Designed miniproteins, single chains, continued (4). Designs and how they scored, part 35

Each design is a single chain, and the fold is of that chain. pLDDT is the mean over its residues in the fold that is shown.

## One batch from the design tools (miniprotein)

Design m13191
Fold by ESMFold2-Fast:
Structure m13191 (fold): chain A 88 residues (1-88)
Amino acid sequence: SAMEEHLEILAKVAEEAAKNTGGETGKKFAELAELIRKALKEPIDPSEAEKLMEEIKELDPEVYKKFVEKVEEELEKLRKKRAEEEKE
């Protein structure tokens, strides 16, 4: 499903950001990744993820911007790969 694919990419990018970013910002990305992984298994309140993303944005807006850009790139890459497979 599109929602599961989106959440999987979001979790993966957040996990990568947590590994590459130290300090409080990296810790918040790890918390975000864990919450999204939980959302793949059971219903969660979406406001929890939104709050974590706002906290990350306030802590390090440049890292947050790169995170958002990376998520967009991975989603675009997935869409292009699927389009290529349908044309072959």
Scores: mean pLDDT 78

Design m13192
Fold by ESMFold2-Fast:
Structure m13192 (fold): chain A 91 residues (1-91)
Amino acid sequence: SEVEKLFEKMEELYLEATKLEKQFVDALKKGDIETAKKLLEKLKKLYEEMKQLYDEFDSKSSDEKEKMRAGLMLISVSSMVFVAERGLEKA
């Protein structure tokens, strides 16, 4: 269904966000600030895309458990962005 496709897209973006976070941490450990900045920009863009998908999913889904799971993925990516921004400020 359309609702299932929205949830699948959110899961795909969440997995991509976790990969970007790992690459970001690796770049910071190596002192590659330029690469870290670019990875943070990509992570922020993914977060904005996930917010739009969540709004559509929340409006169309009647499954409260799946809404909670989607919301937790969004919160997790928001936390990744916050932590990454703090990491760059200290670098």
Scores: mean pLDDT 88

Design m13193
Fold by ESMFold2-Fast:
Parts: C-alpha cells; structure tokens; sequence
Structure m13193 (fold): chain A 93 residues (1-93)
C-alpha cells in the first residue's frame, strides 16, 4: 500500500540521516563537515514531508509510526544543531 511505502521510505531516510550524522561527527575537515551538514539538512526536510503525508492518511497505525519517526527526527535535528554550532566556531578560528 502507499502507506506501507511511505513508512518504509521514512525508515530508510532516518537510517541514512543517522549514518551521515555518524560520518559528520568522525569528519575532521571543516569543508566536508559543512557539506555533510547540508546533506543531512536536506534529508531532514524530505523526512518531515513524509511524516506530514503519513499523518494526513488518517490511519491510526500510520499516525503512530509518524509520531515515533517525528520523535527520532527531533533528536537528529538536535545533534545537527550542535554540530553546526561547532562548525561556526571552527570557521572563526
């Protein structure tokens, strides 16, 4: 179903975001860290769109999965925010 496809897409995006966040934390080159941060930000925007589509279905299970994914997205946004603040300081040095 379209609903199952959206849930799978959301889970795949979240997995990719978490992988890139790990890569960002391990990266020492500031320019590469900026590129990774921008890529993660784009994927977070895509994930938010899918969450809104899942919520719009009116299906209780889709909505439950959407809220769970939204909570994980919030954590990822927090980690990205921290890394972006560190990058801002690195660029001033």
Amino acid sequence: SMQQQLIQQAQQLLSEINRLLQQLRAETDVAKRQELAQQIEQLLEELRRIIQELLATGDPEAQRQAYRIDASLGVAEMFLWVEKKVIEQELKA
Scores: mean pLDDT 89

Design m13194
Fold by ESMFold2-Fast:
Structure m13194 (fold): chain A 92 residues (1-92)
Amino acid sequence: MEYVLEARIETDGSPEQREEVLKALEKLAEEFRKRGMKVEIEVDPRNPNIIRIGVTAESQEELDEAARLLKEKFEELKKKGYNVSFGLIRSR
């Protein structure tokens, strides 16, 4: 079974905020990759102020761990004033 958990972070469009969010997400992506999960980070092609991260989990345990790590990072970003949304976008 495959799950895709996606998150979106909205920036003010400044290079400084974009770099801060990308650095934070790349550190998180390294942690997911160490755990054998597929991770993709993308600047939304329709709105460059939005940065997306997608994590693929193949089990409920991986999904729960991915959600936990994402929530912890998003709490940090929310404290810095970023608008963050995430959810399960696919299950198989």
Scores: mean pLDDT 78

Design m13195
Fold by ESMFold2-Fast:
Structure m13195 (fold): chain A 65 residues (1-65)
Amino acid sequence: SSEMERLKKEIEKLLEEAKKRLPQDVYDTIAKGAQTLIERAKTADALKSALESLRNAFDYALRTS
């Protein structure tokens, strides 16, 4: 699905931003979680949920790092 590919690209953009703005160990944890979520996601809704969870993790890390 083109929607699933678009959502995967949004997650990739979030990870690129996280890599630039977070300490490496924090980034590595988020990136590993993202890879697992993407591999398990079989629907666009699952990818949307993954993106929201990753946005929340990134925001939290930015406030605490």
Scores: mean pLDDT 84

Design m13196
Fold by ESMFold2-Fast:
Structure m13196 (fold): chain A 111 residues (1-111)
Amino acid sequence: PLDVSGASALILVLSAGVPEERRRAWIEEAEELARKAGIPELIVTVADAADASREELARTAVEARRALSRHTGKYYRVKDVRFEPDRLLVLLEEAESEAEAEASEARLLAA
């Protein structure tokens, strides 16, 4: 399971081709995880590809993290990551700078 301690945000990335019933279930799981762990920010986003690769899911997560930083005015670094077929879960914690946050994105893009 993900290390939720001290997390400030949770990003759920889905492939575009995920069936509605599965999408709903995975979103509900992410909402419950965020609620139980006291995570204040939950982002659900969808990759352009119907059957997204790990790289495509990771790039979508990078864009979502950057969008969150613009929206909140805070910096977030990658704390923990779980890749599964057609989905990616990313836990973020607050960072001191955008440079620190960007450096942490290597965890999403590394093989």
Scores: mean pLDDT 87

Design m13197
Fold by ESMFold2-Fast:
Structure m13197 (fold): chain A 82 residues (1-82)
Amino acid sequence: MKITDIEVLFGKKENLSAEEIKELLKEAKSKLGDDEGAKIITDDGTDVVLLGKQMTDEVIEELAKELEGKSIEEIIKVKVEL
C-alpha cells in the first residue's frame, strides 16, 4: 500500500474534546475524494490513516473518543494506492 501526502487540511489543535475531534474528522472526510484518506498526526507520535470510505459515523465516533484530550499536530489529505 502506497500513501502519498497531498495537502494539510488542519494544523495544530490542542486540548480537543471528543465532540470537537468528531467535527474535525467529519470536515476532513467532506474534503476527501474516492481514492483519498486522512492522516491524523498526534503529539504522542500516533499516526492514524483512514480512507474516506472507512470514515463512517461509527468509526469517527470511536476515533474521537480515543483521541480525546490529545493534541492533534496535523490532519493531512493523503492518496492511498492499494
Scores: mean pLDDT 79

Design m13198
Fold by ESMFold2-Fast:
Structure m13198 (fold): chain A 80 residues (1-80)
Amino acid sequence: LVQQGRQLQQQGNQFFQQGNLDQAIDHFTRSANLFQQAGDYLLQSDSYLNLSKVHLQQGDVSQSITFSGQGIDSLDKAAS
């Protein structure tokens, strides 16, 4: 799960750098789900924060705020 999540996160970053925002969203969403299944909330937080960045670049400020909040919630779970 964690290894698969990391691969999806890396691919998501590659798509983000290429400007393929739809593919970046898909890959970061899948990575977040795998990290949740693994209980790796620190890596889940990274995926949510990347989703926040992608949505901000699309001009979707509302979704960017939502995913940023989910990333912070995941960090709180990782710290506890």
Scores: mean pLDDT 85

Design m13199
Fold by ESMFold2-Fast:
Structure m13199 (fold): chain A 68 residues (1-68)
Amino acid sequence: MDVEKAEAAAREIGRRHGLTDEQIDALVEAIRSAKSPAEAVERLVQKAHEAGLSDEDIRRLVAALLGE
C-alpha cells in the first residue's frame, strides 16, 4: 500500500476536478485511518464517489494506493 502515492494522486485529481481542500483531506484521511489495505480501498472508493469523482479517476486512485 502506497499512501504517499495515493495522497499525491488524490490532491492532483481532486484539484483538477474542482474538489475543495476539505474534500481532498477527507480522501487522504480515509486512506490514513484504515486498518488494512482492503479497508483503505473501500473507504477511498466511498469518499471519492461522495465527492463526485468519475469511475476512471477512482480506478487511478486505487491503483496509486496499491502501488501499481
Scores: mean pLDDT 79

Design m13200
Fold by ESMFold2-Fast:
Structure m13200 (fold): chain A 68 residues (1-68)
Amino acid sequence: SELEKLLAKVKEEIEKLKKTASPEEQKVLDAALELMEGIANDPSLTDEQKKNFIEQFFNWVKREIEEK
């Protein structure tokens, strides 16, 4: 599914970010991935809502890590 593809892409990008991240940043990235997986498994949300929330949250996380 498109949601599964998005999650796979996010996990891959998180692993890339973790390679250059500090221990504190790695904890933030791990927590962010856990939250996004929680969104993906939320039965109250549609797949479209899940994708939108995951994309918005991941873009915010990337910006925060890259701006340090």
Scores: mean pLDDT 80

Design m13201
Fold by ESMFold2-Fast:
Parts: sequence; C-alpha cells; structure tokens
Structure m13201 (fold): chain A 102 residues (1-102)
Amino acid sequence: MDELARRAAEHLLAGDYEAARAEAARLPDGESAVFEKDGIRTVIHRDAGVASAVTLVERDGKLIVRTSATALSAEQAAFIAEWARENGLGGDDVGGQLPPEL
C-alpha cells in the first residue's frame, strides 16, 4: 500500500498523471493509501473501479488539493478527505465527510 502511494507521488511530481493513476488502480477496490513527505501528502484511492491519485498540501490549517491525476467526484473527494482525517493526516474542513446515504 505505502509503496503504491510513494510511486504515485513520484509520478505526480514528474507530471505523469497516467502512471500515477495506474498505481492507484493496483489497490483493491475500496482501499486507500497515503504517502507523506515534507508536508505534502499523496493519497491514492480505488472505489467501484475508479482509481484516483491526488497530492494534498496543508495551507492555513486546511488540506487543499495541489495536483490530481483524476477528476474527483464529490463522493470521491469526501471519501479521501475522511480517510485522511481518520489517519491523522487531515485538517478540519477537508471536503464533505457525510456522503449521501445509499
């Protein structure tokens, strides 16, 4: 997991969005992984066959998306923000935490 997020971070820094997304696609469905270095956090997530890779930075106590290899739906953004918060990697007000009930 950690190695996938690290490789995705390297690809995002190089501007290789397809390679970053491919690393996220290696996750089991419903799983997330995070790599953090020098205050920059790379989150990879896979859900319902959709792979996402994003780089987050903390600015004024909030997590903001710096770079994304995939367009995020509101649900995906909320999931990533919630996952980061649960793992002590997110600040307050990172995305919507309550997804629509299904």
Scores: mean pLDDT 65

Design m13202
Fold by ESMFold2-Fast:
Structure m13202 (fold): chain A 82 residues (1-82)
Amino acid sequence: KKEEEEKKMIREVYNELAKEAESRGLTQAAEYFKKAAETDDPEKRKEYLRKAITILEQEDPEFAKEVVKKLHELSKKLGYKE
């Protein structure tokens, strides 16, 4: 069903962000993105993403802005409003 396709898309995007963070040497942020990809709990997912973004804002602010943009685009693709 649609929910399974949405979960697959979320996992793919988060795993891609984890790989990008690892390539930049941001291993701790990458681990949080992987945890966000693996969890089925929306609240835990938000917590892991917040922790990852906080690390990126401190270590690589330019990449943090790019990641936030990608997350907004993902939300738009999933049809979420607000």
Scores: mean pLDDT 79

Design m13203
Fold by ESMFold2-Fast:
Structure m13203 (fold): chain A 81 residues (1-81)
Amino acid sequence: SARDRLNAALGEGIQLIADYNAGKISEEEFKKRLEELAATLSPEDVRRLMELLRAFVERHLSDEAKKARILAILEEVAAAV
């Protein structure tokens, strides 16, 4: 279902944020993988995913500089659909 696909994408997006925050992947790789994830969804589901990921970042990240950069990338991906 669309809900199950969105839930799976949310889990993947959260993992990408966690890996980038931990320094396991580069910003370039984070953006590329997030764009690839967004390409599997409708524009409406991409917007909803970006809203959910923004809420996750605001709630769980403490590094203000990294938080600001992730939020900027989420906006770039949302704007591209």
Scores: mean pLDDT 87

Design m13204
Fold by ESMFold2-Fast:
Structure m13204 (fold): chain A 81 residues (1-81)
Amino acid sequence: SMEEKIKEAEEKIKELLEEFEKKAREITDHNELDKLQNELLSRVVQILVDKELSREEASKLLEKTLKELGEIVKKIKEEQE
């Protein structure tokens, strides 16, 4: 069902965000952090495509992911100051 596809996509995205946060905390160079962010976003988009989510549901998950990613990056940068 679509609900099961959404849940599986959310779980995979959550795992990617957790892996990103762990890796990002070990990065001191902001350019390397930007590259890691781009890699994460590419993987997220691939998950949304592979799960064949509707445009509306894919957009909602992508927006949520971007907000959570932004919060993680901001927190890490603030902790490095």
Scores: mean pLDDT 84

Design m13205
Fold by ESMFold2-Fast:
Structure m13205 (fold): chain A 87 residues (1-87)
Amino acid sequence: MTEEEIIEEFLKIVEETAERLLKEGLITEEEKEEFLEYAKKVVEKWRKDPEEFQKKLEEFQKEMLKNQDWSEKEAAELLIEFYKEVS
């Protein structure tokens, strides 16, 4: 995949995770928007500084896991798997 395709896939996974959390009642619409904004910022960092992106992605994973209970862990595991594939 191209760099742009990888970025698009990452954003798609974030959106799907946020929608799942919203459907389960674990986050609000506002919190979903915050996660999407965070993902966009991470992507901008990826384009400018790949090393900084790696650190930001790890921070994002921690925030996503913090806002998911154990029942929603499957979505977080998909994000972690994507990170490992990109690394």
Scores: mean pLDDT 62

Design m13206
Fold by ESMFold2-Fast:
Structure m13206 (fold): chain A 69 residues (1-69)
Amino acid sequence: SEIDRLLAELKELAKQIKEAVANKDFQAILEGIAQWQAVVAELVALGMSPADWAEVIEIAREVERVLEE
């Protein structure tokens, strides 16, 4: 489904953001966050189920953990 495709894209973006954080590439981090926000907006427009929403939140929490000092 399109939701499954976008969820897979969020997981790939999370990986890219984690790599950018490890490399201290702040421009890549900001670009990754902007792309993340665009994909989340598409998912919201499609009407996610509670299960899909929980998955998005869990992926977001992983990115947040990496961004903490």
Scores: mean pLDDT 81

Design m13207
Fold by ESMFold2-Fast:
Structure m13207 (fold): chain A 120 residues (1-120)
Amino acid sequence: SVLEKVLAEVEELLGKVQQLLDQLKAAKTEEEQKAIAKQTIELLKESIKRLKALKEEAEEKGDEETAELTEYIILQLESAINALEESLKNNDFDSVLENTEALVEELEKATKLLRERLRA
């Protein structure tokens, strides 16, 4: 189902962002933190492209509920990109860390919601 594909994309994204968060926490220089944040932004942009395609597939199949949930996830990822880009522009690496931690929490919530929908 499209819902299963959305879950797979979000679970893969969560795993990759968790790895980047661990690297960010271990980073000793602002240059390393900046590189990790930029890598996170690019990863989110790539995931948004795939999620937009899955949203279109859900809409074509008349699965309005999956399309709406996928759009919600896309908006959360776009918000995270904006927050990370603003933090980088201001050289606010504490905010980069906080926004990356918040992103992990939002992806964990999205994964849980998607799994609950698949059980119904």
Scores: mean pLDDT 91

Design m13208
Fold by ESMFold2-Fast:
Structure m13208 (fold): chain A 76 residues (1-76)
Amino acid sequence: SMLDLLPPLLNAIRNKDAETVKKILDQLPEEEREFFKKMVESNFKLPEAVGVLQFFENLGVSKENAIETLKKAFEL
């Protein structure tokens, strides 16, 4: 399920579309959604989060855009 949601999630983050990001995150299993939320709340400073930010950057999503858009989507 996460792999199927990854392309639309990345496109929504690139577009700074927090509403679409929220709709996609709501489709994730609760465990995966809560894990993402913890990463965002820590500003991706958790060891597990470093690889995720690098993955986003490698796919052309800036770290700043990813963090800001995800914070808005989680209403943080």
Scores: mean pLDDT 76

Design m13209
Fold by ESMFold2-Fast:
Structure m13209 (fold): chain A 86 residues (1-86)
Amino acid sequence: MELDEFEKEAVELMGVIMRNRPALLMSDPEAAEEVSRLVTQAGQTWESDREKALELLREAARLAEEAARRHPLSAEQQEEVAARLR
């Protein structure tokens, strides 16, 4: 089994989480905290159960996107976030 494929999916999911995190921290800090908690649990689980760790990361990414959709950033805030993700 290709470890690179699991690691690649985890990196992509972390990218989604990190992209949406600034919006959550500004508009929904409670959701941001929950996402961070799921990411921490995924990291702790990664060595023992990669499938469960990926499931936790998928849930964190889903929650981050859903919360960001409820609290869309202003054009100015979107530009600031884009500058940081460069």
Scores: mean pLDDT 75

Design m13210
Fold by ESMFold2-Fast:
Structure m13210 (fold): chain A 55 residues (1-55)
Amino acid sequence: LEEQIERVDKAIEFLKEEIERLKAQPPSPLVQARIDFLKEQIERLEKKKEELKAA
């Protein structure tokens, strides 16, 4: 369980770093769409993490 939570935390951290990297790029619709997609993935992973903690 703890190992699974750690993997989810590492995945969230990686996605947050990717968003910061994308924010450093010139703004464009493609960049914004990618940021929005990554934010949705983080939200799903955070929800999964809470489910794992509740189990």
Scores: mean pLDDT 80

Design m13211
Fold by ESMFold2-Fast:
Structure m13211 (fold): chain A 76 residues (1-76)
Amino acid sequence: SEAAIRSALQVPQQLIQQAQNALKQGNPQTAIEYAEQAIKHIDDVLSFVRRPDRPLLEQLEQQREEAEKIKAKALA
């Protein structure tokens, strides 16, 4: 459903935004936790969707890369 697709993209986007905010506030541990939650949510979606539309797949992959970058910045 359109609501399920919206949720699949919106939840990781919100978690990534919270991770970015935590980094800006000087809280790297909280940033890592939000980034890992975003990655887990994306991986769960990808594991259950057998034939994602290419645009959905590309958006999820981009969100996953952004979460990994935030995690890397927090660990530096």
Scores: mean pLDDT 82

Design m13212
Fold by ESMFold2-Fast:
Structure m13212 (fold): chain A 87 residues (1-87)
Amino acid sequence: MEAARAELAALVPEAEEALAAGDVEKVAEIAAEAARILLEAYGLGDRAEEVAERLREAILAGDAARVQALAEEAGAEARARGLRPAP
């Protein structure tokens, strides 16, 4: 988690710049990278690439419901494997 937290912290300035510029494609790329880092840190590395790609597509499409569903699926799988995150 510590290494993942550092990687995520490094993405924050880039995400803020992309958001300020209205660069939705860059925001989607950064969000996908953050999801990959988090999933690998939670022990879901085997799902990280698939979930990151689906998240990028959902953000580009403006599909908030799909983004929410992906987060719920990842959380449920982590719990089923006895991993965090918490509910």
Scores: mean pLDDT 73

Design m13213
Fold by ESMFold2-Fast:
Structure m13213 (fold): chain A 81 residues (1-81)
Amino acid sequence: KLVDEIAEFIKKKVEELLKKNGKITPEDYRKILEEARQKAVELLEKNPDKSIKNDIPLEVRANILVDEAIRKLVEDEAKGK
C-alpha cells in the first residue's frame, strides 16, 4: 500500500541520519517530511485508485497519506516490529 511505502521511506531517512549524525534535529524531520510529501504526490499520480476521491486536490491527498504513514510508523515501533 502507498501508506506502507511512505512509512518505509521516512523510516529509512531517519535511520540514515541517525547512523551519520547520531541524532535527528527538528529541521531534519521537517526536511524528511517535505520529501515524503513529494514522494506521496508522485505515488498518487502513478496510482490514482484510492478511497480518497478525485474531488480532493492531489497535494491534500499526499498530506493525508504522509500523516497516515507517520501514525502507522509510530504504532509499528510501539508494537516492537
Scores: mean pLDDT 73

Design m13214
Fold by ESMFold2-Fast:
Structure m13214 (fold): chain A 78 residues (1-78)
Amino acid sequence: SDVDRLAEVVEETIRRLQAALAAGDEETVRRLMAELQALLAYLESVLDTLSEEDKAKVLEIMDRVRAALAEAQAWLAA
């Protein structure tokens, strides 16, 4: 499904973010955070247009994105 493909893309982006964090690559961390923030804003804007089943899945994806962003923000603040 489109939502399952979205979940795969998000997990790949989070893996790339975690690799950048481990490498200390602040420029890549900031760029990937901006990509995830833009995706989160888009998903929030379309959430009410989704079926109840897809909405539940997208909310789970949004929680994963928020967790990844929180980790990156904590790293940048250190």
Scores: mean pLDDT 88

Design m13215
Fold by ESMFold2-Fast:
Structure m13215 (fold): chain A 96 residues (1-96)
Amino acid sequence: MEKLKKEVEEFLKKKEEALKKLEPELEKLRKEGRYDEGKELMKKMEESFDTPIAKLMREIRKAELNGEPLSEEQEEVKKILEEIEKEKEEEEAKKK
C-alpha cells in the first residue's frame, strides 16, 4: 500500500512539472479564446504518461464523467490522491 502511494506521488510530481512547463502556452491560448487547442495540448501531455498509475487515474476521471462507480483500486487511488493533496497543502502552510 505504501508503494502505491509513492507511485501516485511520483506521478503527480512529474505531471506538475510538465504542467508548469506548459502553463505559459496554456495561458496564452486561454487569453486568445483557443480553449480547444488548450485541451488538446493537455491531452497530449497526459497521453505522454503511459505508466499503470497514469492509466488508472485517466480511468477514474472517465468513470466519474460517465457517472459510473469506481472500482476498488480506483477508490483507493482516489483516497491516496486526497491524502497527498492534504499533506502537500499542510506542508505549504507551514512555510507561510
Scores: mean pLDDT 75

Design m13216
Fold by ESMFold2-Fast:
Order: C-alpha cells, then structure tokens, then sequence
Structure m13216 (fold): chain A 86 residues (1-86)
C-alpha cells in the first residue's frame, strides 16, 4: 500500500462523513448527525432505519457521489452497495 492510496481512502471517508452529517441536518435529524460524527455504527444503523425509503436512497446516492469526487476506488463503492443489499 502506498502512502498516496492511504491518503485518498482517508479523504474519501471524510467526504462521506461530511455529506452524511449535512444530509441529517437538512432532515432535522440532529441525533443522526451526532451519531455519524461520533462514528457510532449501531446508532447510525438504528436512526437510518427511521428514514423513509426515498430518504435512505438519497443519502446513499450522496455518499457514493462524495466518495467518487474524493477519489475513492469504484470497487470499494460497489462493495458498499452489496453490503446494503444484505
């Protein structure tokens, strides 16, 4: 693994986190924004399930777009989509 690859991955994760927090705040879900900021995976999952299907899809699309723009590998994005289907 090159230092350049590690840096790109870190930037991708940061961009996804920022977009997710902004989305949560736009929807008035401060608890979700706080859970994302604290990287509380269990709380994020619980609160994400309270979103409408349309809102869940919108969030996922924004996360994918942010990750791509930040230079994350398309392969990693595809794997995340597969995990969401389970």
Amino acid sequence: MTPEEIERQRRGMEAVQEVSIEFAREKGMEELAEAIRNRDAQKIDELFKTLDEEEQKELVRRQIAAAREAGADPELIDEEEKLLEE
Scores: mean pLDDT 72

Design m13217
Fold by ESMFold2-Fast:
Structure m13217 (fold): chain A 62 residues (1-62)
Amino acid sequence: MKVLIAKAPDGKRVGVVVYADDVETLEAARKQLEEIGDKEGAENVKKVLDMARARRQAALAA
């Protein structure tokens, strides 16, 4: 899973790239995007975080 952090040429967009797909790392990345003011980026990370939580829960249940 990938979440990209980078500034766009206009300086107003941010994306996140993370090696790890654990819930803790994704939550930290989301908070950083919220602090920068990129609400769309934070919402996209939240979707990835929800997927990571679902996968982890499925793995623990199996």
Scores: mean pLDDT 62

Design m13218
Fold by ESMFold2-Fast:
Structure m13218 (fold): chain A 86 residues (1-86)
Amino acid sequence: TRRYKVTVKVSSKKATTVTVTVSVDGKVVASATANVAAGGSATIVLEVDLPEGKVGVDVTVLIDGKVPSAEEAEKNLKGEVEVEEL
């Protein structure tokens, strides 16, 4: 196993919910959710011990409880994802 730190920073012009999911070979091993206020930002940090395998990090964003269109996401959301091996 390797220890990883996943940091997701999201800024939004609209109130939004951000869910970060870490998976290995399609199996979810960690998840966290944060609410971002309109015009605000949130930082989600997950530290996980991961087995060998294909590691995936998925970030799901909901604006007003819905998956945003590409245009809506482009206008309202700015995000950064950092994955650091510890």
Scores: mean pLDDT 78

Design m13219
Fold by ESMFold2-Fast:
Structure m13219 (fold): chain A 77 residues (1-77)
Amino acid sequence: SALDAEVSALARELMAQTGRETLVLSRVEGDTATFYVVRDGEVVARVTLDTSTTSEEEALAAIRALVESAGEELVDP
């Protein structure tokens, strides 16, 4: 998608500047927050939350699940 391409382009630049292989990025547009896990310049996982209806606890749980999902892929040989 256009958003995934934009996030991947930004992540590749940040990874080149910082030397990191994995990043977690957020994009907020109005009442919508999208969190991305980017690895090797590619979006590997994302979650979109409605900030007007999502509690802080629900948001943290969703972000944790996203990161754990991406982490499980990294552990498998």
Scores: mean pLDDT 68

Design m13220
Fold by ESMFold2-Fast:
Structure m13220 (fold): chain A 57 residues (1-57)
Amino acid sequence: VGDEVAAAWAAASGLPPEEVAQADPEAARAGTERVRARMSPEQLEALRRHTEALMAA
């Protein structure tokens, strides 16, 4: 996993405003999309099932 993608994910998930201001909001969103794109089909299916289970509970 790339450090840039991890940093963008961290920024999107609630880093301090100072760090968020340094990170481009588009870069943070693109980072999360790249993380999702690099998941295997099995990992994506597991994530989807987990999310459905949480919403159903």
Scores: mean pLDDT 56

Design m13221
Fold by ESMFold2-Fast:
Structure m13221 (fold): chain A 55 residues (1-55)
Amino acid sequence: SRTESLLETIDQVYEALGKEGVEQVVATLRRHAHLLSPEDREAAIAYADELIAKA
């Protein structure tokens, strides 16, 4: 699913760039919110925020 692909991308960014990279992804998602469904956006941001909180 599109949500699943977004979460996988966030995991890959975290592995490659760490917390800072994930923060950039969140900023991009917020700036381009209109390009995603509200459900996909909320799920991706919540997942990213959880990773940031653990780091």
Scores: mean pLDDT 78

Design m13222
Fold by ESMFold2-Fast:
Structure m13222 (fold): chain A 93 residues (1-93)
Amino acid sequence: MLDDLLRPDEALRRLLEEEGETREVLTLGEILSLLYTYMVRKNLFDFEKDPSLADVSDTPLGEILGVDSVDWRDVEGIAALILRHATVVAPPP
């Protein structure tokens, strides 16, 4: 769930710190928003070809997630990748 409280692993934590995020616990939605901002700032989208597809090959993010591309039309797939690199801190209320 987007409201799940997650503690990112060290690799994901370092990447989020590059975006100015210093909190140890974040919601899944906050992590998704930070990763989107990171991809935009690093110019990983080809907006002329496909504005939803980010090329993360040969980037630290691609290495962390273990993928060559991120499709923002598949938010559930991105969430699954994040959950491999984060620990759920609390159950849903």
Scores: mean pLDDT 78

Design m13223
Fold by ESMFold2-Fast:
Structure m13223 (fold): chain A 109 residues (1-109)
Amino acid sequence: MVDEFAKAAKKAFEEKNEAQLVALVLAIIAYNEGKITEEEAKEIMSIRTEEEFRKKARELGFSEEEIETLRKAVQGKNKGRTPLELEANQALSFVHMLYSIEKLIEKRK
């Protein structure tokens, strides 16, 4: 799982795909909350469009306000004032860490 998330994180950051970044944050939060399986998390991290992200978030029971909170996290607009804002910021930090690890692995021979 971690290796697949790290590769998805690298692709999202290098291609500047905000929809995939927010989908990765959604997958981490939903998995940590016990709402999805590891296999479902892998499916969510493959999302690359805003429309697919919003559809999946609604299917998982996230409100429109919660969906906007996740979006604001990847845009650097979250202040970490609510539990969900803090959780989203922590999930995004984990995505950044995975990207850093993937870059390190690729550069070491």
Scores: mean pLDDT 81

Design m13224
Fold by ESMFold2-Fast:
Structure m13224 (fold): chain A 104 residues (1-104)
Amino acid sequence: KVEELIKKGREAFRQGKYDEAVKYYEEALKIDPNAPESVYLMLAEAYIKAGDYEKAIEVALKLWELNPNSALPFVIIKEALDLAVKEGKYELAEKMSKKTGIKP
């Protein structure tokens, strides 16, 4: 059930089990791609916490596809780029900055 997967994802995220949270949110969205945009936001945040900035940015771009007027994708992309630079992942940050038009 989608709602149970979202609940498990939130619980895993609260416990700092970000890889587990990603798994539950991905399963929820695979079953129901029309789930609320908040589920995409939680998935992107879980990817950021797990250190997977590229996938976090991909989720943010999917949010822009669903709601072109949303400010949330910009915030997610900026956070992921800033963290990638902070961790010395310069090639990734440059690649994603060029792809999104957003600077770290």
Scores: mean pLDDT 84

